# Designed miniproteins, single chains: the designs that were tried, part 86

Each design is a single chain, and the fold is of that chain. pLDDT is the mean over its residues in the fold that is shown.

## One batch from the design tools (miniprotein)

Design m2981
Fold by ESMFold2-Fast:
Structure m2981 (fold): chain A 80 residues (1-80)
Amino acid sequence: SMLDKLKELAASLGITELVVEEEVLKAITEEDLPKIENAFIALLSGEDGAEVVIELSSGKKAKLTLKIEGDRKTLTIELL
C-alpha cells in the first residue's frame, strides 16, 4: 500500500512515527515519492516545528511537519 511505502521511506531516514491523513494517501502517487523523500530529508535537518509544503502531481498541496520530543521524531503529512 502507499502508506506502507511511506512508512518504509520514513523508517529508512530515522523518523520514529509517521502520521498521514487519509486524504493525503488518496492524493499521493508513485511519482510523488522522490519529492516526499526530499521533503523528509529537508525536515530532518530542521528543528522541532519545522514545516515544508510540497505540490503533489495532482496539483494538490501537502504540508509536512516535524515534531521532536526527546529521541522521538514524528512527521505529520496533511493536505492544505
Scores: mean pLDDT 85

Design m2982
Fold by ESMFold2-Fast:
Structure m2982 (fold): chain A 76 residues (1-76)
Amino acid sequence: MEELKKKMAELAGIPLEDMDEEKINKALGLLYKRAEQHKDEKTLEWLRKNMKEEEIEKALEAAKELEEETKKVLAE
């Protein structure tokens, strides 16, 4: 998880010290959903290899909350 967080910070161009767990989990969840949407098996396999099941679930939940808020804004 820690190594994955560091790589995500580098990919996002955000300093590690500015990356809290909530932001990292949202970013990871969005990346996972995007990989599923595009059927990017290589990215999905890499994420599953580097994240525990619990970590994936937390990331997906954080991304789902963000998507629900976005849908709520777009619906009204």
Scores: mean pLDDT 68

Design m2983
Fold by ESMFold2-Fast:
Structure m2983 (fold): chain A 76 residues (1-76)
Amino acid sequence: ADDALREAAEDARRVYEKAQEMANAGWSLEKLREFVEKAAAELTARYGPHGIRVEGRVYRAADGSIVVEVEVTALP
C-alpha cells in the first residue's frame, strides 16, 4: 500500500523541517547530526517492515552553510 510510503515521507518532512528550524536557531552541527540521525534511525525501524528506509545527513557546505538532507527510499 502507498500509505506507508506517504506516512514515511510525511514523518521525514517533519524531521527535515525541525532540523532546519534548529539550524536557523543556531544549534551546533553536532546536535543537528544527533537529532537527524536518531530520527532517521527511528523512522527506518518503524517503516523497515514495509520496505522503506529513511536516511538523514547534516553537513557543512564549502561556503560554511549547514545543509540538512532527509531521504526516503523503497528497498529492493
Scores: mean pLDDT 84

Design m2984
Fold by ESMFold2-Fast:
Structure m2984 (fold): chain A 74 residues (1-74)
Amino acid sequence: SMEETVKTKVENYRDLGERLSRRAEESGDSELSEESRRTGQELADAIRNGDKTKEEQSRNRLSDLAVQVSSLSG
């Protein structure tokens, strides 16, 4: 169902934000950690609420944060 699809996306993006947050903390970047957690939650909330504009903005931001976190591993 559409509700199941939305729930899965909400859970996946929240989990992604948390995972990026943990990796940033392990690398000593507390600001990137908090931004990642917050952005994942904002994306999850936007999807749950049907806010397409915030969904797009938060998805783009989370993508940028994922690149930044990946850079900490090099």
Scores: mean pLDDT 84

Design m2985
Fold by ESMFold2-Fast:
Structure m2985 (fold): chain A 68 residues (1-68)
Amino acid sequence: SAEEAEEALKRLYEHKDVPDEFLQKIAEAVKGKTPEEQLIAVGRAAYLMVEKGLTEEQAIEEAKKFLE
């Protein structure tokens, strides 16, 4: 939803210490999804890496599962 996409975008901007390369990997992993789902996945992966201390690979996999 649009509200979920906005929340994901806010989380992404709050985690400014996430590397650009990581954000690119997430975007590539979900490129087949809708723009709204892509934004949610990017925000969720950034949150998982920064707040929960997951590795880049773990955060990407969990974000992909979230979209299932």
Scores: mean pLDDT 71

Design m2986
Fold by ESMFold2-Fast:
Structure m2986 (fold): chain A 80 residues (1-80)
Amino acid sequence: SLSEKQIKERLEIFDELLKKAETYDIPQAVLDAFRAAVKAFKQAARDYLAGKSTEEELREKLAVAERAMGHVHLMLTMLR
């Protein structure tokens, strides 16, 4: 089961990377996809912690955000 602490740690990682990514000349489509995925995960996390959503839905949004994060990391390594 995903704990509140684990959810908070993931949110902090996503927010820090998003701030960093916005300072680089990364393709807008990649940034928009990551921003949208993080927003969806934040909403799913709020709903899950409030008992309004399932862990399955939260994990699905987390997987999308982690995939988008991987794409941002790849772009950042190319912009050294």
Scores: mean pLDDT 85

Design m2987
Fold by ESMFold2-Fast:
Structure m2987 (fold): chain A 80 residues (1-80)
Amino acid sequence: MAQELADLYKESLDRVAKQAEKNGADKSTIQKARDQGDKIVQDIKDGKISIVDGGQQIGQIMADLAEAAGMTDFADSLRG
């Protein structure tokens, strides 16, 4: 289950990153978000962080990326 949830988090971040790119987010901002997300996904898979803590961190990265792309309402929905 942890592997499957980690992969789902990676897929969710990839979808947000693609949408952010379409909305004019800077490529370096997108790349930093992807790098941070990949690190968190790997830490979940390695058992270094819980799936819950990793999910919260991925959610924050997605929210920050969405905000950087001007997707403010979507970013607010991700912060919950």
Scores: mean pLDDT 80

Design m2988
Fold by ESMFold2-Fast:
Structure m2988 (fold): chain A 75 residues (1-75)
Amino acid sequence: MQREALEAIIERLREAGASRVTVRKEEVGPDGRLRVDLDVWVRDDAALEAVARTLQELRDQVEFVGATVDLHLEE
């Protein structure tokens, strides 16, 4: 379990504008790198762009087995 690394990823996504982050899968790869499957919710296009950019930057440090970004315009 890599709670600290996962929390850092979630925090960066929240700072980028994610309204919700759901972890579908969490595992550690053979090289010790965290592998995750995430569902990220955003409320506007600016957050969508920022979240997508943040996910790209993080791919060098963590492996995304899956990542879905969903646009939800309601509270």
Scores: mean pLDDT 76

Design m2989
Fold by ESMFold2-Fast:
Structure m2989 (fold): chain A 87 residues (1-87)
Amino acid sequence: MIEKKIKEVLETYKPLDVSDVTKYVAAKLRAIGNILTAELLLSKPNPTEEDRAEAAGHYVEAALDYEQLGDYEKAKEAFEKAKKVAE
């Protein structure tokens, strides 16, 4: 139901300033983009050492984006993935 979706969106935005919502969405999209880029680099049939280093860097950037969002659990997961890839 479209009406229910609109209500859920409005309830989600209700406690936040529009500027803060925009910053939140931008940071979340950056975090998701960084995770996807890292996963794409690692999904190559034969990832090079450079591919792994770049993937680790993208996981670190995603972790920093999640810290900015206050999502410390996802930030920790991204840092752990970076460490694992760098090993």
Scores: mean pLDDT 77

Design m2990
Fold by ESMFold2-Fast:
Structure m2990 (fold): chain A 83 residues (1-83)
Amino acid sequence: SSLSLEDIENLIAEAQKLADAGDPTGKFFLALLTKDKLEIEGKLSEEERLTLLAEALRAIAELKDDGVKEALLKLAEEYLKKA
C-alpha cells in the first residue's frame, strides 16, 4: 500500500463509522483497508485474505447502484490478483 499505517488506521476508523451506520460502501472499504493493514504488519494469512474478500463481496451484494457495484467489483478483482 502507498498509504502509511497511521493513514490506513484513520481510514479504517472512518469506514467503521459508515459500516456501523449500515453503509455497504463503508463495509467494503473496511474489509479492503483491514487487508492493507494486515499486509503492512506482515500478518495477512491466506485465511484472513479470503475472509476479508468474502466480507467485501457481501458488501457489494448490498449495493443497488450498478455503476458503484461495477467499480467496487473491479477493486475486489484487484484484491484477488495481488498474490
Scores: mean pLDDT 80

Design m2991
Fold by ESMFold2-Fast:
Structure m2991 (fold): chain A 100 residues (1-100)
Amino acid sequence: SMKEIIKEALEKIRDIVLSHPEVSDEAKKRIQEIIDKALEKISDPNVTPQEALEILEEAFLEIYDILRKETKNQESIDKIFDEIRKVLEEAAKKIQELTK
């Protein structure tokens, strides 16, 4: 389902951030809290697939802001964003396949 694809994308983004030693422990904790909250919201049966996509987009923007402000190494940030972009592109492709 679309919600399952979105949940998988959030979990993969979490794993990417947590795997990068260049991201501070404080930033990792804040990002984990954002993702956990997003996953909890999406798990609500009253949340529509479209609302779940909006929750993913909001969570990504918050994560982006944290990584830009908290991480001192720009090359590491660029690598993290490239990995996240690939996750989001794969999720978008899977969602398109569901709507055909």
Scores: mean pLDDT 82

Design m2992
Fold by ESMFold2-Fast:
Structure m2992 (fold): chain A 66 residues (1-66)
Amino acid sequence: GEDAAQAARGTLEEARRAYKEGAKPSVVANLLTSAYLQAVAAKIEGLTDEADELIAEVRRLSKEFE
């Protein structure tokens, strides 16, 4: 579970950077989708609290980046 949570955190930072650098909306959306799937994997493996925080952050950024 921890490896998936770490991957989700890294992908979220990549999404934030891509948005800040003016990347195409589809690139940012793909990174947010990847982070979401990684967070869901962490939740399935028992890191429920950390995964729920990561899922909430993906949802927040998805709205912010629209």
Scores: mean pLDDT 85

Design m2993
Fold by ESMFold2-Fast:
Structure m2993 (fold): chain A 74 residues (1-74)
Amino acid sequence: MDLLLEAIEAVRAGDLEKAVELAEQAARILESSGLTNASKLARQAAKAARAGDGEKALKYLKGALFEAFTTPSQ
């Protein structure tokens, strides 16, 4: 989750290259945790950032963060 927040800050700062790295790391962690939807959204954010689309990247990162947060606290 912290990696998704750092990726959002990187996008806001205009550092799309850093946003790609952080989003890819977040996607791997989310996938290994069984959070498939959040991982898919983080991957889409990385693709948008690579394309230079910061607005789209931010949208997908926020979506991934929401999906990660909706996991029931046991």
Scores: mean pLDDT 81

Design m2994
Fold by ESMFold2-Fast:
Structure m2994 (fold): chain A 98 residues (1-98)
Amino acid sequence: MTEVELSVTVHKNGVATATVKGPLEVTTKIGEEAAKELLKDPRIDGVTLSSHSDGVSEVVAKAKDGKLGGELLEKAVLDSAKKLGVKVSKLTRKELDY
């Protein structure tokens, strides 16, 4: 089973960043699927996707209600990984006071 690591960081203003680390093709597909699902949610104000050559894909989401941004982003990434048959081997969550 292909494995990835997920880190979710939530800022005080409710912008959330998910960093998916693993094989680049896999992390890119997870990020693309998560971004598509987030854009369908009327609570989401915007999504940015970036993929890096070191196998890291980053999804940034801004929710209309900042409190939901991190929860919606984490769920979208986990659901996308499950849909693609990818195991999330490590999940880290961090809330920042700035």
Scores: mean pLDDT 80

Design m2995
Fold by ESMFold2-Fast:
Structure m2995 (fold): chain A 119 residues (1-119)
Amino acid sequence: MSLLERLAERIEKQAKELVDSVKKGIKENLPPEEIVKIAREKLQEIAFTAYQAALLVKPYNPEAAEEILKVMDEFITKVSKILDEIKANPEKAEEYYKKLQKVLDEFVKRFREILEKAG
């Protein structure tokens, strides 16, 4: 397995852990503030992995590195908005959870495509 393949798998695992933490928090009826706090910590881990991928790719494919950072910035913005919506409207948390899962699935797919193109 290449280093880029390992980073793609790490992003996928971290994204799943974020989605699973929100699902578990909703199921266990945790305070919305606690659900959002845990999810934000996991989002920071995803951001760090993406930043590492961009640094690794930059010397030989600067365009792919820039695309990774752009996709990550868009992802952080969308996820943060969904988490704020969960905190503001906890009665709709299950609807926002489904939206969060779709956003994460799309970004995992986009990251894999960029890393495959870069390798």
Scores: mean pLDDT 85

Design m2996
Fold by ESMFold2-Fast:
Structure m2996 (fold): chain A 115 residues (1-115)
Amino acid sequence: SMAEEEREKRLALAVMRGVVRILEQVIEENNIKDPEILKLLEEMKKLVDYVEEHLEELSMEELEEIEEEFAEKLKKLLSLLSEEQRKELLERLAALYAEFAAAIEAGQPIVVPAK
């Protein structure tokens, strides 16, 4: 249904925004200045901005393609981090995904994090 598609789109945007926020926090807190890491973060932020701007017009197929590109950039970024930085990031991402899973199970409205 249209309502289910809108819910899925809102969830995808919320997850992508949450991931970018955590990445920005980890990068800032660890004073990461690697140009490739910063480039991947900026590219991921641009994908989030595009999804936010075009959310109503995007098909589910187009959104899935963007999510795949986002996931690929995240995988590359993870490979460039130190073992300690990667562990910190993965722990924070696990907490984020657990929060969204709990909200979905409780039937709570899907909230897009503020800028």
Scores: mean pLDDT 84

Design m2997
Fold by ESMFold2-Fast:
Structure m2997 (fold): chain A 103 residues (1-103)
Amino acid sequence: MSSDEVSDKVLELDKKNGGNYVGLAQALGGFIDKLKKSKEDPEKSKEEGIRILEAGKELAKTLPEKEKIQELLEETIRNLEESPEKGIEAAKEAMETVLKLAE
């Protein structure tokens, strides 16, 4: 699922549920895009990715299932610490899980 498709779906779910799902989806999408564009400075992009995920954890505090969402974001950070590729895959799984929780 593309970041734009996720944002569109989350915007509709956010309107329905009154949560901050749009902000969280934008954070995860921005993280994925940042790492994919990071060929020139992988370490700086990793650091920026962690900051985006930490912001996502703060946004998750306003959502239903906040503990589960925060755990998924922590797992994404741990995977990113191992490799950028693992971080990207974990972020995609986190986005899909957040969408299911928002339904």
Scores: mean pLDDT 66

Design m2998
Fold by ESMFold2-Fast:
Structure m2998 (fold): chain A 124 residues (1-124)
Amino acid sequence: SLTVDEKIELAKEYAVKEAEKRGLSPAARAAMTLIYGVLLLDPRPIPGRLQVIVATQDEEDIISFAIGIAEYYGLTELVEALRAETKELNEDAYKFGIEYAKKSLLTKEQWEKIAEAALEVYRA
């Protein structure tokens, strides 16, 4: 079994590889780090809506979902980084991010660690 820190490092690796494969922006790469971190740490079943967002070719859906999560938890630096690169916010994905965050089984410490990892990937 992987530790929390090992799962977060794996989330960074998955996000970087996916971003390279798909030609994603730094903001989308950071958003994918947050999403993979959540998927690896949160024991809840993955909603079909989230599977669609992760598989989409439109990075605005991915970024908008991640902004919703980051704003709900007050992850201010991550919100600023994601919003700076966002051309158009997808309101449905954003609202789904907030609702997903509200139901999260992750601790505040786990969300803060995932946000730090996402910011490291954004700045890389």
Scores: mean pLDDT 82

Design m2999
Fold by ESMFold2-Fast:
Structure m2999 (fold): chain A 67 residues (1-67)
Amino acid sequence: SDVNERVVELIKAGKVEEAAKLLEQNPENVEAHARFFAMVDLDTFKKENPVLYERVVNLAKEVFKQN
C-alpha cells in the first residue's frame, strides 16, 4: 500500500518522527507497523522522541496483539 511505501521512504530519509505519525494515522495497518519496527533504531528513537516513542509502542502492542 502507499502507506507501507511511505513509511519506508520516510525512515530511509531519516524522518522517523513523520513515519511514526503516519503509523498513528493508520493504526490498523499491521504491515506498516512491522516495517517501522524492523527498520528503526528504537534506542535512538526513544532518546530523541520519548513521548512519540511511547505512543507508537503502545499502539503497536494493541495492533500486534490482535494479529
Scores: mean pLDDT 84

Design m3000
Fold by ESMFold2-Fast:
Structure m3000 (fold): chain A 91 residues (1-91)
Amino acid sequence: MLEKTQALIERAKEAISLANQAIKVSTSEQLKQQLQQQIQQLNDLIQFLQDVGAPLYGPTEETQELAKEIEQIIDTLISTSNRILSQYQAS
């Protein structure tokens, strides 16, 4: 249980790092603001999970649903960041 939760938190931190790199190379203030909002949302969710000690990959439907929500945010942030980075590098 703890190992899977820790792995998800590490993936979230990697997604945040990638998004911060996209913010640095982006010339669009609007895209920078959108990425910053997504980073804040993900940080808030991670902090909430750490503070309440909620098990993300427990045997209950609630813990599985919460893990799925966090994974979706991570995937969206990575996808958006990679698109920005690719556009910058492909120029």
Scores: mean pLDDT 74

Design m3001
Fold by ESMFold2-Fast:
Structure m3001 (fold): chain A 73 residues (1-73)
Amino acid sequence: TKAEELKKKMDEAAEKYRDNPELMFKEMEKILKEYLSEEKAEKIVKEAKEIYEKESPGDAAMYLRLKAVEELE
């Protein structure tokens, strides 16, 4: 499914840029824009960045996965 393809690409981006959160979020935004509208992709990434700074990296990653899948399902 498109959701499974997106999850795979997001996981690959997270692994590739494990030590560089800024590049990770840029790559994830690029991936999301392939599947979602520009507005939705930018909103999700912005919210995930805020969660990353205020809560934890794990919460940010969970939010990205859940919101991206929700938009495709």
Scores: mean pLDDT 77

Design m3002
Fold by ESMFold2-Fast:
Structure m3002 (fold): chain A 94 residues (1-94)
Amino acid sequence: DNLSKLIEVLRENVREHLSDGPLTDMSLEEVRERSAAILERLLALAKELGLSDEVLAKLEELLALVRDPSTSKEEIMRAVYEAVMLVTEAVSAQ
């Protein structure tokens, strides 16, 4: 089911990108790279699950924000949180 797929993607992201410690203890470049990878996985999952074009557009906007070199570490972390919540709410609404 869609919720189980989301949980597995989130679990894999934690294992692959957050096992070296919390994002708050990482450099800005490491936070950006790992956060971009997490958002790319969430966007791919959202497309696989057939989430709305509005959700996909917002995820692409958040990914672009994370990839912007002017974006702060705090803004990157907020974008990741927003993306996770957006996908979770969209999956729960199905």
Scores: mean pLDDT 78

Design m3003
Fold by ESMFold2-Fast:
Structure m3003 (fold): chain A 83 residues (1-83)
Amino acid sequence: KEKKEKEKLIEEKIKEFLEEAKKYLKENPDASAEEISKALEKITEKLVEFLNKNSDSETVLELVEKLTVEIVEMIEEIRKEKE
């Protein structure tokens, strides 16, 4: 029961992270792939800090892997648009 509340909070924070990343990409359409990568790294650091306080290290690693895939997909979309 308590675990379910924590899972929901983590899901909400991940959603906020992805929304921040998307907002950055939309507001900076002229940004280079390198600049985008650096900005997403900063946002990821903040999220990892939150996850470390609210999850075990194994769960944090799994979530970071999933987020990395999503970020790579976003960068690929930007590359296609730039080309």
Scores: mean pLDDT 71

Design m3004
Fold by ESMFold2-Fast:
Structure m3004 (fold): chain A 68 residues (1-68)
Amino acid sequence: SDLLDEAILLVLKHKDKLSEEVLKKVQEVLEEGGKTKDAKSAVEKIIEIVEPEDKELAEELRKLLKSM
């Protein structure tokens, strides 16, 4: 999914600002989203996971969702 691929790239760009636990949770959601083909729900879950540590990444992910 193009949406999941773009979300992965954004998370990787911000990886140095995210804790190992948050990165692991994001990876689990991305793997689930790829299997279920529910990219929108996966990105929405990622926004909730990353927002406490990186508000800029959360906002970029929201903009990505709105571009669909």
Scores: mean pLDDT 81

Design m3005
Fold by ESMFold2-Fast:
Parts: sequence; structure tokens; C-alpha cells
Structure m3005 (fold): chain A 65 residues (1-65)
Amino acid sequence: KKYRVTVLEDNAAIELDTGKVFKKGEEIVLEDPKFLPDGLLTGRNVETGKRVLAGADKIKVEELK
């Protein structure tokens, strides 16, 4: 399933293979995101196919239908 992730703080999310760091106000659509034990969220960016890692406390997550 797809989820919209809205970045609430600068540098709260990074795309691992590209090294792209997301800025406050950017939105990423992730497929099948998972919460990790250390308060991190990970998922695949549907546009790039690359894995994104984000601080779960610094993002807003909304399920897309």
C-alpha cells in the first residue's frame, strides 16, 4: 500500500542510494513503509524505486487509497 510522507523538519528524511536529503514541506510517496525500533521509518519511494529513511517524529504519514 502507498503512503504520503510529509517532511516536517529539514533533513528529516534521506534517500539512501542517491543521498538526497529532503527539506521541510516536501512530500514523498512510499510503498509498504515500516517502522523501525529506533524511531525510524523506512519505505521505497514510488517515483525512484529507492529506499528512504526518515525520523518518525519529524514526518506526517497518511495512507493513500
Scores: mean pLDDT 81

Design m3006
Fold by ESMFold2-Fast:
Structure m3006 (fold): chain A 79 residues (1-79)
Amino acid sequence: SMDADVAALVTVLTTARKEGMSAEEAVAALRKAYPQLVERFETDEALFARTKAALSRASGVDLSAVPQDLLALAEAVLA
């Protein structure tokens, strides 16, 4: 489901932030664990928008201006 997909992305990226991972390491971990989800993330505007909103709430970072790119999102969250 969309909610489960958003939860998976949020969990991996917030865990990466806590563990001090780089954006590249976080994206590599996502590609390994959820390859189909990562592929869909780059093309599914609704999934991207919901993930940005959820991560913004979880991290306190304004992600509204982040382009639809998983590495750019990871860089913004892990900065």
Scores: mean pLDDT 83

Design m3007
Fold by ESMFold2-Fast:
Structure m3007 (fold): chain A 73 residues (1-73)
Amino acid sequence: SLEEQLRRQRAEVRRKIFELSDKIAELNKEIVRLQRELPSLTPEQRAEAQRRIDELNKEIKKLQEEIKSLVKT
């Protein structure tokens, strides 16, 4: 029935949101690791690590926008 299809669709959306949230958690874990390493790095290595942190933050924002889009469904 339509009601059963809608329930399955909502469950799939919820599963996708959890998957995206898990990915965000892993990216945040990498950012924290890089931030902890920063004080012990050379200026050149620090610049590279900061670029990586910036890239990870951009990916997190992209995933957050995907979650917002799914919540609207």
Scores: mean pLDDT 87

Design m3008
Fold by ESMFold2-Fast:
Structure m3008 (fold): chain A 90 residues (1-90)
Amino acid sequence: AVREEAREAGKALAAAEHVLATNPNPEDRAEAERVMEEARRVGELDPEAFERGYEEGRAELALLEEMGKLPPEEARERAQRIREEKLAAR
């Protein structure tokens, strides 16, 4: 339970950081700051699981950002290759 909660907290931290980096809406930014504070607190219970969740969240966000920079066809192919590599590494 604690390990899975910490892992989800790590993912939440990555998502909240992404909102602060990309979303100009002040209400969404304030919510992201609250999520970050809660996520860091939960992460103290299992730092290793928290870091793993953060890495997973960052990898997913990186796929979305990469798709935004490339032409649609190339972005889709590249995202699929990265997902295949991630599955192979599991």
Scores: mean pLDDT 73

Design m3009
Fold by ESMFold2-Fast:
Structure m3009 (fold): chain A 89 residues (1-89)
Amino acid sequence: MLEEIVEKLKESYEIVKELFGVKGVELVVLDGTEAQRARLAALQAELAAAIAAGTQDRIAEAVDTHKNLEHKLEMAEEILKEMKELAKK
């Protein structure tokens, strides 16, 4: 059920947000594994563009956003896996 998966991803995201004070991370990243990776790839391209532009502030922002989203995605996926395992029982 897609609705339940989205709900569990949002719940996992809220747990991650509580633990790590997530700011500016979009829930769309947590729609699903393929969508999450596509978003991370887009941020990686943005980071490369910022580096090429040589803007220090933009580089720092892109690096921080990419790093935070990657970490939040990994944490949310681990929590979601645990929730799915519990649902099997």
Scores: mean pLDDT 49

Design m3010
Fold by ESMFold2-Fast:
Structure m3010 (fold): chain A 70 residues (1-70)
Amino acid sequence: SLAERLQKAVDLIKSGKIDEGVEELKKIMEENPDNPELLQTILAVALYAAMKYPDNEKLKKLAGDAFEKI
């Protein structure tokens, strides 16, 4: 399910596997472009993670991409 994939991606980021988590969130976002609730969730996760890992350009890009799709 989407919820299980989202939780897995969040858990990857929380465990420090940031690149793997970002790639999973990016795939979910590209597969579900017309789901605003999902995009808002991905944006919130990416913004929170970017605050904790400010030098990670992939997190910043993911947040920007999700914001543009909302």
Scores: mean pLDDT 82

Design m3011
Fold by ESMFold2-Fast:
Structure m3011 (fold): chain A 60 residues (1-60)
Amino acid sequence: MKEEIEKLIEDFKKRADELRTKIAQAQSAGDEQAVADYRRELQDLGIEYSEKLKELFEKA
């Protein structure tokens, strides 16, 4: 269970890095809509991370 939590943390870090890369690529392409969408997803990821980690701790 704790190993699963560690993996979840690492996965969220990788997902955040991927979103930052996509934001940079969208900015280079001039796609303001994609930039806005990815930034919103990054913000939501932070909120979801907090909630899911809490839930996993309760089940672990």
Scores: mean pLDDT 79

Design m3012
Fold by ESMFold2-Fast:
Structure m3012 (fold): chain A 91 residues (1-91)
Amino acid sequence: SEEREELEKKIVEEAIKRAEEILGLTLEEVEEIARRVAELLAAGQEPPAEEIELLRRFGAVLLEEIKRELEKEGLLTPEIAASIERVLAHA
């Protein structure tokens, strides 16, 4: 359904926007850091620990905001919530 695809896109876009506001970083800046980390790893070089921690933190905040948006739309099941919490506990 096109309406379902629009809703899924809205959930992701709102979660990204909230994560950007919380961390004071744009998705573009996060993608640039991720690219630098990937390039260093491909070159056999150790990426800076602070950049790894920032990517980890952005991912964790994004998952929490996806959870909030799913809850607002009545789509958050206990199973989905538990899955997100498991990922966050091991991040």
Scores: mean pLDDT 85

Design m3013
Fold by ESMFold2-Fast:
Order: structure tokens, then sequence, then C-alpha cells
Structure m3013 (fold): chain A 96 residues (1-96)
């Protein structure tokens, strides 16, 4: 459904933000979390593509993605990269 696809797009945004932050952090723990995020990014992206109608414009998907990205950036600032990444991973796993 469109609503379900938008939820996945939102989570894709969060995962993308924490993935970039984990790569910048570049500690052993951050690299392990980045591998887990990479696997989830692949799965979530596939769900978005399966659920969104091919004939429909992607404006709503892009908006949901950017909202998720921005929320993850705020969370990183509040709790740090590793904790934000762990929360995003847990949220993504609950949707899959």
Amino acid sequence: SDEEALKYAYILGKLSAVYNALLAENTPEARELAKEVEELLEKIKKKVLELWPSHKNQEELVEAFLEGYDEAVKLIDEVGVLEAAKKAIEEAKKLL
C-alpha cells in the first residue's frame, strides 16, 4: 500500500543518515553496525520499490525519506551516532 511504502521510505531515510554517520565515525563498533545497516538498506529499498506504484510520481516517497533522514540527524545530535544507529536498526527490523 502507499501508506506502507511511505513508512519504509521514512525508515530508509533514517538508515541512510545513520549509515553516513557510522562511516564517518569509523571505529570497529561503527563498522560492524554499518554492515548491519547496509543489509537493512537493501531490504527496505526493495520493499519501497515493491509497494510503490511504478506509474506514480515519487514526490511523497522523497518527502518521507527526507523526514526520516532529518529525524535521524537530530537523534544523532542528541544521543550520538552509535545509539542512534542501534535505534534505527531496531525500528527497521520491526517493520520487516
Scores: mean pLDDT 88

Design m3014
Fold by ESMFold2-Fast:
Structure m3014 (fold): chain A 71 residues (1-71)
Amino acid sequence: MSFFDSLELLRLINKVKQKINSLKNPPKEAIEYYNKGLKLFKESTHAQSIEEYEKLLKEAEEYFKKSEKLL
């Protein structure tokens, strides 16, 4: 995963967070996917290898994209 891919992931995280916070009643499923993405993103900081780190970040990105689709 390139440095630019990591920046795009951070932009996606912030975009989804702002959309959830802007809604009076955000869909529960969107919040659940966002929280799953955050958990995987946090787990990536404890990864033992670059390959594990990239895998966890990719899985986190997929959950953030699923959350965004519901918003």
Scores: mean pLDDT 81

